Designed miniproteins, single chains, continued (2). Designs and how they scored, part 107

Each design is a single chain, and the fold is of that chain. pLDDT is the mean over its residues in the fold that is shown.

## One batch from the design tools (miniprotein)

Design m7703
Fold by ESMFold2-Fast:
Structure m7703 (fold): chain A 71 residues (1-71)
Amino acid sequence: PKTGEEVVENLRRALESPSPTVRLAAVASAPDAVKTYGLKEEVLELLREALSDPDPRVRAAAERAIREIEE
């Protein structure tokens, strides 16, 4: 991705994927994306949506990612 806006759009699209592996990878990469592009509030909003994901692994990853971003 060349911009933070592309990172947010890519994360949103990945969270819409029927594959839990794709959603998990997107959530797990979110803290590094925030460190690089600085879109903390936008990314946190998407991660909070992931807390309601049907896959418990994705939900757990979202909790960890939110904690890492918020410290």
Scores: mean pLDDT 81

Design m7704
Fold by ESMFold2-Fast:
Structure m7704 (fold): chain A 94 residues (1-94)
Amino acid sequence: SPLDEVLRRALAELVALAREARARGDDESFTLLTGAGAEIQHALDNRASAEEVLAMLERLRELVATLPNAETRARALGVLDETMERIREIAEEE
Protein backbone atom coordinates (compact mmCIF):
# COMPACT_ATOMS: atom_id res chain seq x y z
CA SER A 1 0.00 0.00 0.00
CA PRO A 2 1.15 3.63 -0.37
CA LEU A 3 1.15 3.96 3.43
CA ASP A 4 3.41 0.88 3.79
CA GLU A 5 5.81 2.28 1.14
CA VAL A 6 6.06 5.65 2.93
CA LEU A 7 6.63 3.97 6.32
CA ARG A 8 9.31 1.59 4.94
CA ARG A 9 11.14 4.59 3.43
CA ALA A 10 10.98 6.48 6.76
CA LEU A 11 12.23 3.38 8.61
CA ALA A 12 15.19 2.98 6.20
CA GLU A 13 16.13 6.68 6.57
CA LEU A 14 15.94 6.60 10.40
CA VAL A 15 18.00 3.36 10.51
CA ALA A 16 20.66 5.03 8.31
CA LEU A 17 20.73 8.09 10.62
CA ALA A 18 20.99 5.83 13.70
CA ARG A 19 23.98 4.00 12.17
CA GLU A 20 25.70 7.31 11.31
CA ALA A 21 25.11 8.52 14.91
CA ARG A 22 26.55 5.26 16.31
CA ALA A 23 29.66 5.60 14.09
CA ARG A 24 30.26 9.06 15.66
CA GLY A 25 29.78 7.76 19.24
CA ASP A 26 26.39 9.55 19.57
CA ASP A 27 24.75 6.84 21.68
CA GLU A 28 21.77 9.06 22.65
CA SER A 29 20.77 9.64 19.01
CA PHE A 30 21.42 5.97 18.15
CA THR A 31 19.16 4.76 20.99
CA LEU A 32 16.33 7.22 20.29
CA LEU A 33 16.37 6.75 16.49
CA THR A 34 16.53 2.94 16.86
CA GLY A 35 13.51 3.16 19.18
CA ALA A 36 11.67 5.34 16.64
CA GLY A 37 12.45 2.78 13.92
CA ALA A 38 11.08 -0.02 16.12
CA GLU A 39 7.79 1.89 16.58
CA ILE A 40 7.47 2.36 12.80
CA GLN A 41 8.18 -1.36 12.25
CA HIS A 42 5.51 -2.19 14.87
CA ALA A 43 3.00 0.00 12.98
CA LEU A 44 3.87 -1.84 9.72
CA ASP A 45 3.54 -5.29 11.36
CA ASN A 46 0.15 -4.38 12.90
CA ARG A 47 -1.28 -2.65 9.78
CA ALA A 48 -1.89 0.57 11.72
CA SER A 49 -4.34 3.09 10.22
CA ALA A 50 -3.14 6.43 8.82
CA GLU A 51 -4.63 8.16 11.90
CA GLU A 52 -2.78 5.82 14.31
CA VAL A 53 0.47 6.27 12.35
CA LEU A 54 0.17 10.09 12.40
CA ALA A 55 -0.41 10.08 16.18
CA MET A 56 2.69 7.87 16.63
CA LEU A 57 4.85 10.05 14.32
CA GLU A 58 3.78 13.25 16.14
CA ARG A 59 4.89 11.66 19.44
CA LEU A 60 8.20 10.53 17.88
CA ARG A 61 8.72 14.07 16.51
CA GLU A 62 8.50 15.51 20.05
CA LEU A 63 11.13 13.00 21.24
CA VAL A 64 13.45 13.64 18.24
CA ALA A 65 13.18 17.42 18.89
CA THR A 66 15.04 16.80 22.20
CA LEU A 67 18.17 15.34 20.51
CA PRO A 68 21.30 17.36 21.48
CA ASN A 69 23.09 17.09 18.10
CA ALA A 70 21.65 19.84 15.85
CA GLU A 71 22.47 18.13 12.51
CA THR A 72 21.07 14.72 13.54
CA ARG A 73 18.00 16.41 15.07
CA ALA A 74 17.31 18.49 11.91
CA ARG A 75 17.72 15.48 9.58
CA ALA A 76 15.53 13.18 11.71
CA LEU A 77 12.84 15.90 12.07
CA GLY A 78 12.95 16.31 8.27
CA VAL A 79 12.30 12.57 7.78
CA LEU A 80 9.35 12.61 10.20
CA ASP A 81 7.85 15.87 8.85
CA GLU A 82 8.07 14.70 5.20
CA THR A 83 6.61 11.30 6.16
CA MET A 84 3.65 12.90 8.01
CA GLU A 85 2.99 15.25 5.05
CA ARG A 86 2.97 12.32 2.57
CA ILE A 87 0.61 10.30 4.79
CA ARG A 88 -1.81 13.26 5.02
CA GLU A 89 -1.72 13.58 1.20
CA ILE A 90 -2.45 9.85 0.79
CA ALA A 91 -5.39 10.06 3.25
CA GLU A 92 -6.88 13.06 1.37
CA GLU A 93 -6.61 11.35 -2.09
CA GLU A 94 -8.53 8.23 -0.90
Scores: mean pLDDT 89

Design m7705
Fold by ESMFold2-Fast:
Structure m7705 (fold): chain A 87 residues (1-87)
Amino acid sequence: DAVLARRDELAAEMIRAARAGDLERARRLAEEMARLAAERHGLSPAEEEAMLRMLEAQAEWIAAEAAGDAEAAAKARAEIEALEAAR
């Protein structure tokens, strides 16, 4: 499935960008992933936004962990937990 292969490729690129501290690139990749999921699965605009928020928080957490920024990592993790609980 080309769509699933593209999603996995985008996820890998987002993780690499986040680890490099390129949060602007990670955000663009997260936006593409959320849009692809919305098109594939017929997500509402609210569901697409929720997915984008989760992906952005995950990218921030990866970047903070890679940078050794414990405070930023804790903040990003708390956001991920809050988003998971609200689902």
Scores: mean pLDDT 83

Design m7706
Fold by ESMFold2-Fast:
Structure m7706 (fold): chain A 70 residues (1-70)
Amino acid sequence: MEEAIRQAEEVVREVTEREGEKAGEELRRIVDQSVQMANNAIKAGIVSQEQGTELVLTSVRLAEWRIRRA
């Protein structure tokens, strides 16, 4: 999970530099929410650590795609 958070933080930085501060803040909110949801699901035994990590990365990628397309 820590590695996924690091990767997500790098994507937020790149989006902020390319698309501006508002886009970066939007993506950061999605990252924070996804990490919280994934950690809660892992803690509850609903998903594995690996599945939770994939959920975070997928959410970030979808959000980046939407921002880039807008």
Scores: mean pLDDT 80

Design m7707
Fold by ESMFold2-Fast:
Structure m7707 (fold): chain A 85 residues (1-85)
Amino acid sequence: DIFQQTAQDILDTLIKKGIVKSKEDIAKNRDEVLAYLNKVGKDMIEFYEKLTGDKEQAIKLLNESLKPLGIEVSKEDENKFVYVE
């Protein structure tokens, strides 16, 4: 599943940067994880927007990619990410 592979690549990046040690640490280090994603999230949205040709579909695909990590684009601010678990 390509969305599960994308989630794994994001998790691997968080581990390489020292933000988390494993998937289980995401909830414990939520604020630092979200700070990282908020910095790179614009680039991620722009990538999916180029792929889909539509910002709404881009956000939908990004949310599917982040769902395994318990993270989504905020419904109140599309420039921010939130933890939902």
Scores: mean pLDDT 76

Design m7708
Fold by ESMFold2-Fast:
Structure m7708 (fold): chain A 93 residues (1-93)
Amino acid sequence: SSNELSLKAYEHAKKASLYALKGDYKKAEEHIEKVKEIKREAEEKGDEEAVKAAEEALELGKQSMEYVKKGDIAGAIGQLLRAIGEILDLESK
């Protein structure tokens, strides 16, 4: 279902953000790659809602790393909280 792939995408974006905040960019990038894999799976299945969710999750994870690298920890936390909010919204449905 679109909810299952969307949840997986945001969960990996959340983990990417957490690892970036810890300074573990290798683990952050591994989770970004998992979001890309989920996007490809969603595209192969024609699940347009999951593709859009994976695109948003990918942006959240990448922006978290960019904010941390620039020293904007508040910006990175904001992206993390957005990913958590999307997970909670999807789990409530």
Scores: mean pLDDT 87

Design m7709
Fold by ESMFold2-Fast:
Structure m7709 (fold): chain A 81 residues (1-81)
Amino acid sequence: GIELAEKVIEEAKELLKRAKELGDDETAQKLKKILKEAKAILEELKTETDVLRQVGLTLRVIGLGIDLDKIKKELEEKEKA
């Protein structure tokens, strides 16, 4: 859970730099939202003692990772054009 959230945060930071370099404000805004949510989930995971709630938080992080993969592919296509 925690390791996945930290990885999502790091990937979102790298993609945000790339979006800013491209001048893609729309993608930058999406990445800022993912970063904010991932950071909130990370803090909640650090304090959560209920295993089922920890699973739910981990599933939310997985969802953010899927969204990041889609954004990464979109940015890669824009960089090729």
Scores: mean pLDDT 82

Design m7710
Fold by ESMFold2-Fast:
Structure m7710 (fold): chain A 93 residues (1-93)
Amino acid sequence: MAAVLVTFETKKSDKEKVLEIAEEAAREVEKKFGVKVIIRSEDLDDGKTRIGVAVIAESEEIAEEAARAFEELILKKAKEEGIEVKLVSVEKL
């Protein structure tokens, strides 16, 4: 099994909506690629929140493709809602 961790940052005031968007994107990506997506959030003391997304697949290639699709989908959905989401990092686990 392989995993990719994608980390995003948003304002704490947008946390609930961004988590909703992230869950919708996760379900879509899981259905398309047959992967497992785990979402976690951490509030920062500077008025921001970090959202960590682990994409787990049978192969590194599938994990990377699914993580990329998730990244593109969350950023697109956030932009459509007028919410600022910053990609912080993408790490192979």
Scores: mean pLDDT 85

Design m7711
Fold by ESMFold2-Fast:
Structure m7711 (fold): chain A 65 residues (1-65)
Amino acid sequence: SELEEKAKEIALETLKKAAELFKKYYPDAEIEIKDINGETFVLTVKTKEGTYVLELTLEQVLEGL
């Protein structure tokens, strides 16, 4: 539905803005955001200390996680 597509766009934009803010304080960090199935987002954060993977649902992103 159009509403679901818009929600996905808002969630993805929110995650991109969060990644930009994080990189402002950790400029050497590499952050990748992958959308899978339109309902789950996978964030991969690579730092000098290690690689971290965080999986978030569309609902979790929209609720401010």
Scores: mean pLDDT 79

Design m7712
Fold by ESMFold2-Fast:
Structure m7712 (fold): chain A 84 residues (1-84)
Amino acid sequence: SLLEEAQKKEDELIEKFAPEAQKKGLSPEEALELAREEAEKNNPLLARMIELQLRGHKAKREKDEEALREVEEEGRRLLEELER
């Protein structure tokens, strides 16, 4: 499913940029924050993807439907940019 694909991508990004987060028992959100910081050094586009995942987690926790829509729209634009 689309949701499973999104979750797999999240796990892949964490493993690539912050593999130590799993060993430290960090939450997914904490692991993504570390991954974003590392990705920003050499992969600004991937750092943007990680930032969107972090915003999605926050919006879902806060039940902010407007923020969820913004994350979805920005994610679609970012995917279109990657396909160029």
Scores: mean pLDDT 76

Design m7713
Fold by ESMFold2-Fast:
Structure m7713 (fold): chain A 77 residues (1-77)
Amino acid sequence: MEIEELRKKIESSKELSEFEKEELLKLLDWIAKIEDPEERKKYIEKLKEILENPENAMKLLIEIEIEYALKLIKEWL
C-alpha cells in the first residue's frame, strides 16, 4: 500500500520539520479518502516530489493546501 509507505517515509524523515511532518500526514490522510484513482495518484506524486526535494517542502505543501481549499470552496458554491 503506497499510502502506508509514504506515511513511514514522512515520519522517518530527518530533513522535514515537525510542523511539515504533521501537515504532510494530514494531507496523506485526506489523499487516502479520495475515491478517484487518477486524482489520488496526482496528489501522491506531488507528495513524493516533496519527499525527494525537502528544501521545497513548505512551498509545495502550501500549493497543495491552496488547491484543496479551492476545491472545498467550489463544493460550497
Scores: mean pLDDT 73

Design m7714
Fold by ESMFold2-Fast:
Structure m7714 (fold): chain A 55 residues (1-55)
Amino acid sequence: SMEEERKRREELEKRRAQIDKAQAIVDNDPSLDERTKAAIKEGLDIARELLEREE
């Protein structure tokens, strides 16, 4: 059944899109210093790795 595969793919895409959105906010915010940006980026990288392991 393609339904289970679709749900799995949609959940992974949704989580990845949330991470991409957060990264875009960080990249476009001139008020964030380099340390804050690095800390957020590290958290986002961990989240990406967890999602990639789900594939």
Scores: mean pLDDT 80

Design m7715
Fold by ESMFold2-Fast:
Structure m7715 (fold): chain A 66 residues (1-66)
Amino acid sequence: SAEERAKSFLEQAQKDLEDYRNALEKATPEEQPELQRKIDIAEGRLKAAQKFLEYVEKQKKEENEK
């Protein structure tokens, strides 16, 4: 379902962000730019995933009202 896909997308985005943040704490100065770039991308994906879930929830509410 769309709800399951939205939830999976959100969960994956959260896991990726956590993984990259943990890696950044242990990274050398040379590794930090690449990890920071991955974190920035993951944060964007998390925001997109949250908006997608909100959209799915709104559609479900409108369908139930009619």
Scores: mean pLDDT 81

Design m7716
Fold by ESMFold2-Fast:
Structure m7716 (fold): chain A 82 residues (1-82)
Amino acid sequence: GPTVSGLSGKPYQPSDEVAYDDVSGKPFGDNFGYSLKLNMAINGIDALKIKKEDPSLTRILSFEDWLELGVKALKEAVEKVT
C-alpha cells in the first residue's frame, strides 16, 4: 500500500527493523521500509504480493533487496507477534 509516514511520526525515527540507505542514513523512499515491515507484520507473505503489484514501491528498493527485507521482516514480525 501507500506510505505510512504519519504512523512513524518522523521518517528518520530510528528503528531496529527499518531499512536505511547506507550512504545518506535515510530510509528508502521516506517510509518504504517501515511500510513494508508493517504490512509484513499484519499480513505476513501477503504484504510481498501487495508490494509486488505496485511498481512504485519496488522503484525505491531493488527486487532482491525488497525480497530480503520482506523475508527478514516476516521472520521478526512472526517472532514478535507469535
Scores: mean pLDDT 48

Design m7717
Fold by ESMFold2-Fast:
Structure m7717 (fold): chain A 55 residues (1-55)
Amino acid sequence: SANQAQIDELKARIKAATTPEEMKALMQEFARYAVENKLSSDQVFDMVELANESL
């Protein structure tokens, strides 16, 4: 689905982030996307966990 493709793109960008500043920008973009698309708490938690493990 379109939503899954956008989530997968954000995950790839999070995995590619090498600085805290890049991660902060990506997480801000994700937060906006999550609100606009009404993502579940599980989807939000998975993305936050990925970000924490990528740095």
Scores: mean pLDDT 77

Design m7718
Fold by ESMFold2-Fast:
Structure m7718 (fold): chain A 88 residues (1-88)
Amino acid sequence: VLLSEENRKLLLEVLSHPVVKNSLELPSDETGTLDDYIQVLKNYKGEQSDAVVEAVKAFQKLFNLTVDGIAGQETINAVKEYLKIINS
């Protein structure tokens, strides 16, 4: 599975947060909007798709992480750390 259900929910929570939506901008070379990636994550059914890879890459670009499209330890640790900051 490219993205687990638990990791999908974590990414969705961060990207849908008002602070992220109102304060962070996607790079000018990005083809989708933040809301497009939120919809991709909401509709993800566990199947491998390029749209999910692009959503993960968009998150990685927003948080200045390694852009590999893999929701691995680095990406998930960044999500959890950011959620602690915005929910504290």
Scores: mean pLDDT 72

Design m7719
Fold by ESMFold2-Fast:
Formats: sequence, structure tokens, C-alpha cells
Structure m7719 (fold): chain A 89 residues (1-89)
Amino acid sequence: MTLAEVMGSDVLPQAIRTYEARIATAKTLEELAEAHLNLGAALLDAGRHEEARQAFETALALYESLPDVDPERKAKGIAKARELLEQLE
């Protein structure tokens, strides 16, 4: 079973709206990158692969634009975005 089949249509649209709201209220580039990554994951689970790809590409660009003040966190964010993009191939 897919996550969409388990969680149902109502749960995934609510998750998508929650992450869209987090994007609108993000105060830091790190929060914005995380919100786009989570939005992409929710879109992927909903079978919305084109929108998920755009969200993951946006998250990747945001993580890459972060200063190297926490290189491990930045590297993990970049790696996760790339891993999720590979799932769309």
C-alpha cells in the first residue's frame, strides 16, 4: 500500500497546506528550506510528482545557499533533497 492509500486524501492535503503555511511564515533560510523539503515529501506521497520535484529543487537551492556555520546540517539537507529527487526518476 502507498502512503496515500493508508493516510487518505484528507490527511495529505492538510499536510500540504500546513507546509505551505510554514513557507509563508518561515523566518530563516533554514526554516524555508526545511518547509520546501517537507512540502515536496507530502506532494510525493500524494502522487504529485511534478510539484514534488519543484519543491525538492527549491529546497536543494535553499540548503546550498546557507552559510557553512553548521556544515553537517547543511550537508544532510542537501543529501536528503538529492535522495528524494532520485525517487522521482
Scores: mean pLDDT 75

Design m7720
Fold by ESMFold2-Fast:
Structure m7720 (fold): chain A 81 residues (1-81)
Amino acid sequence: SDLEEARETLLRSAEGAKELASTLPPEDAAKVNAAVEEAREHGLKAVEALGAGDEEAAHAHAAKMVAALRAVAPLLEEAVA
């Protein structure tokens, strides 16, 4: 199902981001890990809301997921470089 695939993709992406963050200094890795966990929590809630047919809640949680990732985007870019 699309929701099952979305959930699995979200969990795999979060794990990959944490592995990538492990190349950063400990303080920066901690910031990325915290933001990734916040993003994962909101992403899972977005998937749950979609399953319930609540598109407004899904969009709200998706926006919070994106905001959490944006806060650490410069550190993620450094880790990829």
Scores: mean pLDDT 83

Design m7721
Fold by ESMFold2-Fast:
Parts: sequence; structure tokens; C-alpha cells
Structure m7721 (fold): chain A 100 residues (1-100)
Amino acid sequence: NEAEDLAALEKIAALVDEALAQGLSPEEILERLKELVETLDPSVRIVAALRKAAEEGDEAFLSAVTFAVILAADAKEGVSYEQLLRRLEAFERGGREVPT
């Protein structure tokens, strides 16, 4: 759902911006982001990806959050939802899944 994915991206980007403005540590930002992601609907594509990354570990989650912030910025610049989804799918594959 485009509206729900875009709303989730905006909430994530807004939390990161606010936390950085408050001078929070990376650990405090990560903790708040995990709490936010747990409150969001896991049926939303971007939320599901972030929840999966959180289960894989803090490094994976931080990478996924960084990518979500980039996608949020791209959306504000007018990148289409279809292109945002393609970028998310490429990220989920870890750069290159070789089809076998």
C-alpha cells in the first residue's frame, strides 16, 4: 500500500531527524527506532523489511534504517513509489541475488 509505505518512511525519517536534533547517541536512536517499528503495521512492506533486519541484529537494522531514510528523501524529491519499491527489493537481496 503506497500511502502506508510512504507514511512509514516519513515517520522513520522524522524520528531520526528529531533524535539527531536532540543530540541523542546512536544507541538511543536505534532503541527508539526499534520501538517505532514495533508499533507499525508489519503488513506494510517497508515495516516488514525493518522488522526482519531487527531480528538479524543491530548492524542489519541500522543498515535498513539508513536505507529507509534515503528512500524517504527520494520520495520527497518525487521518485515514484514503483521505483522506491524496486530499490527496497534490491536492498533486501543484499545487492545481488544470483537466480539459480
Scores: mean pLDDT 77

Design m7722
Fold by ESMFold2-Fast:
Structure m7722 (fold): chain A 98 residues (1-98)
Amino acid sequence: MELTDEQLEKLREELRRLLDDYKAHPQAVAPPSLSEAERLANVIYLALKRVGIDLSKLTPEDREKLRQILRDVLLEHGVSEETADRAIELLEEKYGKD
């Protein structure tokens, strides 16, 4: 599939909303046994599902655009660079499927 600008805008809005919910109620999105990066990967996946983005069907170019947007939104919300990068890595490993 091709990522549209409309899908990317919807993703930014949905991810910001879910990150606000995550900060207020981090236990609601994942068991306490999961790391922060794993919880964030689950939050990102929910945002992608709501917007209709399928990671496994993205071109490498669109996947790179998506990574940049995800990283920027996570950093804007006070997530460390290390945690943001790890969350994106886990997201791609679990849902990206080579």
Scores: mean pLDDT 75

Design m7723
Fold by ESMFold2-Fast:
Structure m7723 (fold): chain A 80 residues (1-80)
Amino acid sequence: MQDRVQAMYAQVVAILDAQGMSGMRTQVDNMMTQAQAANVDDQTMYNYLQGLYTQYTTGDPSQVTQDQRDAGAYISNVIA
């Protein structure tokens, strides 16, 4: 995993932990573990994490880009 992806993952984890979102933290950890096992590319993982970061920092799903939404859907389909 690229350093930038690890850094974004750490930021998402920190925000979820700060908000007491333990269930979502577990879901993100499972998604990232399975995405790495399925050899999902770093850009797709980064877009997924950036979308989560935006959603949980703004509280506004409309601030999440289409590429970030598509990345999350792609990972979900690959690991299904």
Scores: mean pLDDT 82

Design m7724
Fold by ESMFold2-Fast:
Structure m7724 (fold): chain A 94 residues (1-94)
Amino acid sequence: NPELELRQTLRRLRAEVGALLARLEADPRAPQSLIDEVRAFGERLETVIDALENPLSAHGQQVLPTLRSMTLTELRQRLEEEFRELRRRVEETL
C-alpha cells in the first residue's frame, strides 16, 4: 500500500529530522547553512503531511497537484534519498 508506506516514512523522517536538528544545535561547530538545510527539509515534510491529512484545506488543494505529478512511491523514494544525503553530510561534518 503506497499511501500507508508514505505515511509511515513521513512519520519516521519527521522524528529523524528532529533528532538530527537536536544534534546540530548541540554542536557549536555545526554550520548554520547545514542547520538551515535540515530545517527546510523538515518544513517540506510538514507541508506534505499537512496536505495528506487536510486534502480539502486551501493549502492541501495547492500542494496536492504537485504531489499528484509523481507517484506516492516515487515521492517516498525521493524523500528517503534526500534525507539520507542530508544525514551523510551531517555525519561527515560532525
Scores: mean pLDDT 79

Design m7725
Fold by ESMFold2-Fast:
Structure m7725 (fold): chain A 74 residues (1-74)
Amino acid sequence: GGGAADGARAGQAAADAGAAGDSTAWSVIFHEAYKYAATEEAREAGRAAAEAGQRGDSVLGAIYGQKAADFGAK
């Protein structure tokens, strides 16, 4: 099984890439986060972080990225 911690780290990295405006890195890292997310809560938080980053909302991207890390890193 994929590690929840791996999914959380990838989710945070996707949020960071999205906030930085790197849509290519964002999409690759987000796909990896989704693949390794052990819980639906971690996946949903990662997706919300990615969507916030895509909108240029770095504050919400950081908040949701942290939630993905918290849910996955147990």
Scores: mean pLDDT 60

Design m7726
Fold by ESMFold2-Fast:
Structure m7726 (fold): chain A 93 residues (1-93)
Amino acid sequence: SEKLEQAIKLLEEAMKVVLPQLEGKEIPPEKREELFRLSGEMQRAAQAGDFESFLESAIRLLEKIIEVARELGASEEAIEALERAKKELEELL
């Protein structure tokens, strides 16, 4: 689906922005486990072809990534890019 492909691209582009900001920084184990769980929920929704659940899971994952990025001192530019991706995903709902 074109909309699913668009949503995946938005998420991937946001991740490409944030990953360099977190390079060399240790994510606390509890938060890493939560990110892993949310990512798993998103992947399961995508595999099931459940577009609405995929979007909801992707939005929740981005919210947690924004939280972690802020705590680890990511730049405002990186945070703004993540927040923009979240808004674009919300507009696809």
Scores: mean pLDDT 80

Design m7727
Fold by ESMFold2-Fast:
Structure m7727 (fold): chain A 80 residues (1-80)
Amino acid sequence: SKEEIEKYQESLKDKEKGIIARLEGDYYRIVAVKGVDEVKVGDVLSSSNPEEVAKELLEILGEGSSVTIDEEKGIVTATK
C-alpha cells in the first residue's frame, strides 16, 4: 500500500544511502531507495534468493555498507 511504501522510505531517512527490497511472489522488488541512482523503486531483481539479493545490494552501495535479511517478512535492507 502507499502507507507501507512511505514507511520503508521513512526507515532510510537517517542513512547516507539505502536500498530496501521486498519479496513479491517469486522475485524481490525494490520498495525504497536513498542516495543511489543504480536502482529505482519498482525495479525487479534477478534473484529470488535473499542472500544473492543482499550481495547485489551491497555491491551497489560499496564499502562501509551493511545488510539485514528478514526472511519472515521477506525484506532485505542494505544501508551505508
Scores: mean pLDDT 83

Design m7728
Fold by ESMFold2-Fast:
Structure m7728 (fold): chain A 54 residues (1-54)
Amino acid sequence: SRLVLVSVEGTYASGKKETKSILTTEDEVEETLEELKKYENYTSIKVLSITPLE
């Protein structure tokens, strides 16, 4: 699978927002974002961009 750089905006329960970039494979984007949401305790994640690297 192709490597992609996913840029996201996560929002915490406090209303604080954080921008984060994640390296994953094209077919694992959804799983990676779900894991990130659980790990960081975001209430929501907004995908800003997905950039293919190869």
Scores: mean pLDDT 83

Design m7729
Fold by ESMFold2-Fast:
Structure m7729 (fold): chain A 116 residues (1-116)
Amino acid sequence: MISGAATGTVTLDGKQYNMAVTVTADPGKEEGYATAALVDAQGNLVALGFGKGKYDKEKNTIIAEVYLVPVEEAKRLGRELAERSGRTAGGIYTKEDIDWVIENTKGKKLTVEAKV
């Protein structure tokens, strides 16, 4: 596995935020995951990011599509996953839960590139 990180500023709906992204990828499978945190000018956490990354061998860069989930929505989804896991013990897998969060988010999608 390889990992990369990126930090920067993001403008959403005319407002500027600071963002940190961590990506991990398997170069042999070109598959990986991305996580992000979005904070406002006051340092308050406003969103968490979840997505899938891909390793670009020619650029030695991980490219990730990240879906931003507002912090209140992320807390709600976490509670629903906990309740669902308790009700379907043995039927839910971690990667399927992550895919479910990505598929059911109404957050904004960003593309991020991180050099390895």
Scores: mean pLDDT 67

Design m7730
Fold by ESMFold2-Fast:
Structure m7730 (fold): chain A 100 residues (1-100)
Amino acid sequence: MERVEVSASDPVETLKATLDALLAAYRAAVDAGAPEEEILAIERQILSVLLALETRATRENDQELLAYVAAAKAELSALAREAHRRRGLPVMQPAVGVVL
């Protein structure tokens, strides 16, 4: 487990590399069946990096970076949906009536 501290003042290349590494770690944790707390910790780090990139992009009116952030948010959303599915958070239970 790694703790990542990021700032909107960090180089964009560094923020992108950090985001790619965190997305890979998120996918690996989900695939390995890591505890929910570990997955949520990685998700919080991803959101922190995304916020830094979005803040930088907005401040500098960088449309390409805004598009990159939007794509990364979509990827995180897809990974989070897969994590929820694998964790069984929506469980279809057949209605089993016990007649006593």
Scores: mean pLDDT 72

Design m7731
Fold by ESMFold2-Fast:
Structure m7731 (fold): chain A 65 residues (1-65)
Amino acid sequence: MKEVQEINLYMAEKWAEFREALANGDIETAQRIVEETVAWLKEKGFTETAELVERRAQDVLAAAL
């Protein structure tokens, strides 16, 4: 609970970076941001959330191609 605000801010920042990379057509950077976010969430013990984030990001990437 004490780290929830930090986690929410981190995810919001990473999502913004991901969208910026997609807007610039930089798919490699977008994929890297997803990998970093998923790894960070797994390290914090949010494995189910990490899997959901990865799946949604892959759907967005597939739609952008």
Scores: mean pLDDT 77

Design m7732
Fold by ESMFold2-Fast:
Structure m7732 (fold): chain A 86 residues (1-86)
Amino acid sequence: SEKEKLKREAILLSAEAGVLIIHASVLIRYENPSNAEEIRKLVDELQRLENELQAAIQAEDYERVREIMERLREAIERLKELLKES
């Protein structure tokens, strides 16, 4: 079903965000890059979006789930770019 597909996509997207958050945390701790503050802000945004996504899934608010997933994808791409610059 579309609902089950959306839930699976949300779980995979959340997992991707989680891996990047761990990567960012390790990088900041050991390398202290010049863009560390930008990375921290984006990690905070990703964590907030993951919490919002989980709440929307539990509420079965699929329109909200789609909106949050788009914001999460954008934040993930921004974090990937910052990590490349580090």
Scores: mean pLDDT 88

Design m7733
Fold by ESMFold2-Fast:
Structure m7733 (fold): chain A 63 residues (1-63)
Amino acid sequence: GSAEVRLRDGKVEVRAESELGSLDAVFDDVAAAGKALAPLVPGLGAEATLRALAQASEVVAAL
């Protein structure tokens, strides 16, 4: 699977594709984004999950 987490116009943009579903949405904060992404994580695989966590950490640091 794949997942991208980025800061865009003060909001958290998430785009994810996994065996459990897909997500393409904008959230007010990282917590809301994480709750929406969490059900898809088992279908992402380790590398995509670690990349998304690193990106989420960067977004938190930038807020």
Scores: mean pLDDT 82

Design m7734
Fold by ESMFold2-Fast:
Structure m7734 (fold): chain A 68 residues (1-68)
Amino acid sequence: DLSLLNSAEMSLGLARMILGVYEVEAKNGVPVDIERFRRQIEKIQSRFAPIPQAEIDELLARAEELAA
């Protein structure tokens, strides 16, 4: 069973945690580095499992909103 602890769910969970850090940083006036976030997502996928593209697109769209 590849349920709640499978690699794909772990990848998505880690990416969402990192996005949460960027949300806190943005609230404190710290610029959001979208390219750094993209690299972090790529590294997570390389180490664990691919994240569905639709979910990556949503994560990046949110980061772009925070960077604006």
Scores: mean pLDDT 80

Design m7735
Fold by ESMFold2-Fast:
Structure m7735 (fold): chain A 100 residues (1-100)
Amino acid sequence: MKPSEEVKKFAESLKKLSEEELIKKIKEVLELSDEELTLAIIRGKEGVPFEDESLSDRVKLAGFLIAGHYDKLTDEMLEKFEELYKKLSKELQKKIEELL
């Protein structure tokens, strides 16, 4: 399945924020612990937010957002994000949309 144009535009928007601002917003929106945030940053910077299936959906999302900031997203990662996003609560979906 090809990622939607909307998801591609969202990924490009992640580059407009500084790393510090993005990390702050991710921690607040996804309510991550310091340990979860550290893991998400490492996985995002490595461009592998979805490789560890044992991670929570919130940590996987945070890693995806960080990978997007570092221009590390592949079409496969965009598709995985879109599938994950559809499974999220409407409240969390709105918070993610408001993050940018």
Scores: mean pLDDT 79

Design m7736
Fold by ESMFold2-Fast:
Structure m7736 (fold): chain A 64 residues (1-64)
Amino acid sequence: SKDDLLAELYKEAKKLEQAIRDGNVKEAMEHHKKMLEIVRKLRSLGVSSDEIREIYLQALRDVA
């Protein structure tokens, strides 16, 4: 569902940011790939780029 994809976007964005902070290039690339696939699916369902961006930015803020 759309809500499941939004939750997956948040989770993958957090994992991407953590991998970047840890200097783990391989994990960062894997999570970036997954995030792009989720974004494409959300866009096909009519989710706005603004909504996607806000979830992404929230995920970044929530990484400790």
Scores: mean pLDDT 88

Design m7737
Fold by ESMFold2-Fast:
Structure m7737 (fold): chain A 93 residues (1-93)
Amino acid sequence: MEADIRELQEILRRAEEETELLRNGDNSRALVYSVNNSDILEKYETAYSEWRAQVEALLERGRREGNQEVIELAERALRTIEETLELAKERLG
């Protein structure tokens, strides 16, 4: 489904964007925020749990429909979300 592909692409784009910020050590904003790093990490964990659930639902749909493009994008999105969350824990936790 084109709509499912678009949703997965947007989730991937957001996750990759966050990963890039974390990898480059561009978390200076996190250090100067009025909130501490633990609050920022909680926000990442919450958002990524929601994205993971959405992607898992899209993956199941893709499997049922035999849509290889959706399956591949969903699996890639899940890996990217997990990698970004692990990186956030290392950098901010």
Scores: mean pLDDT 71

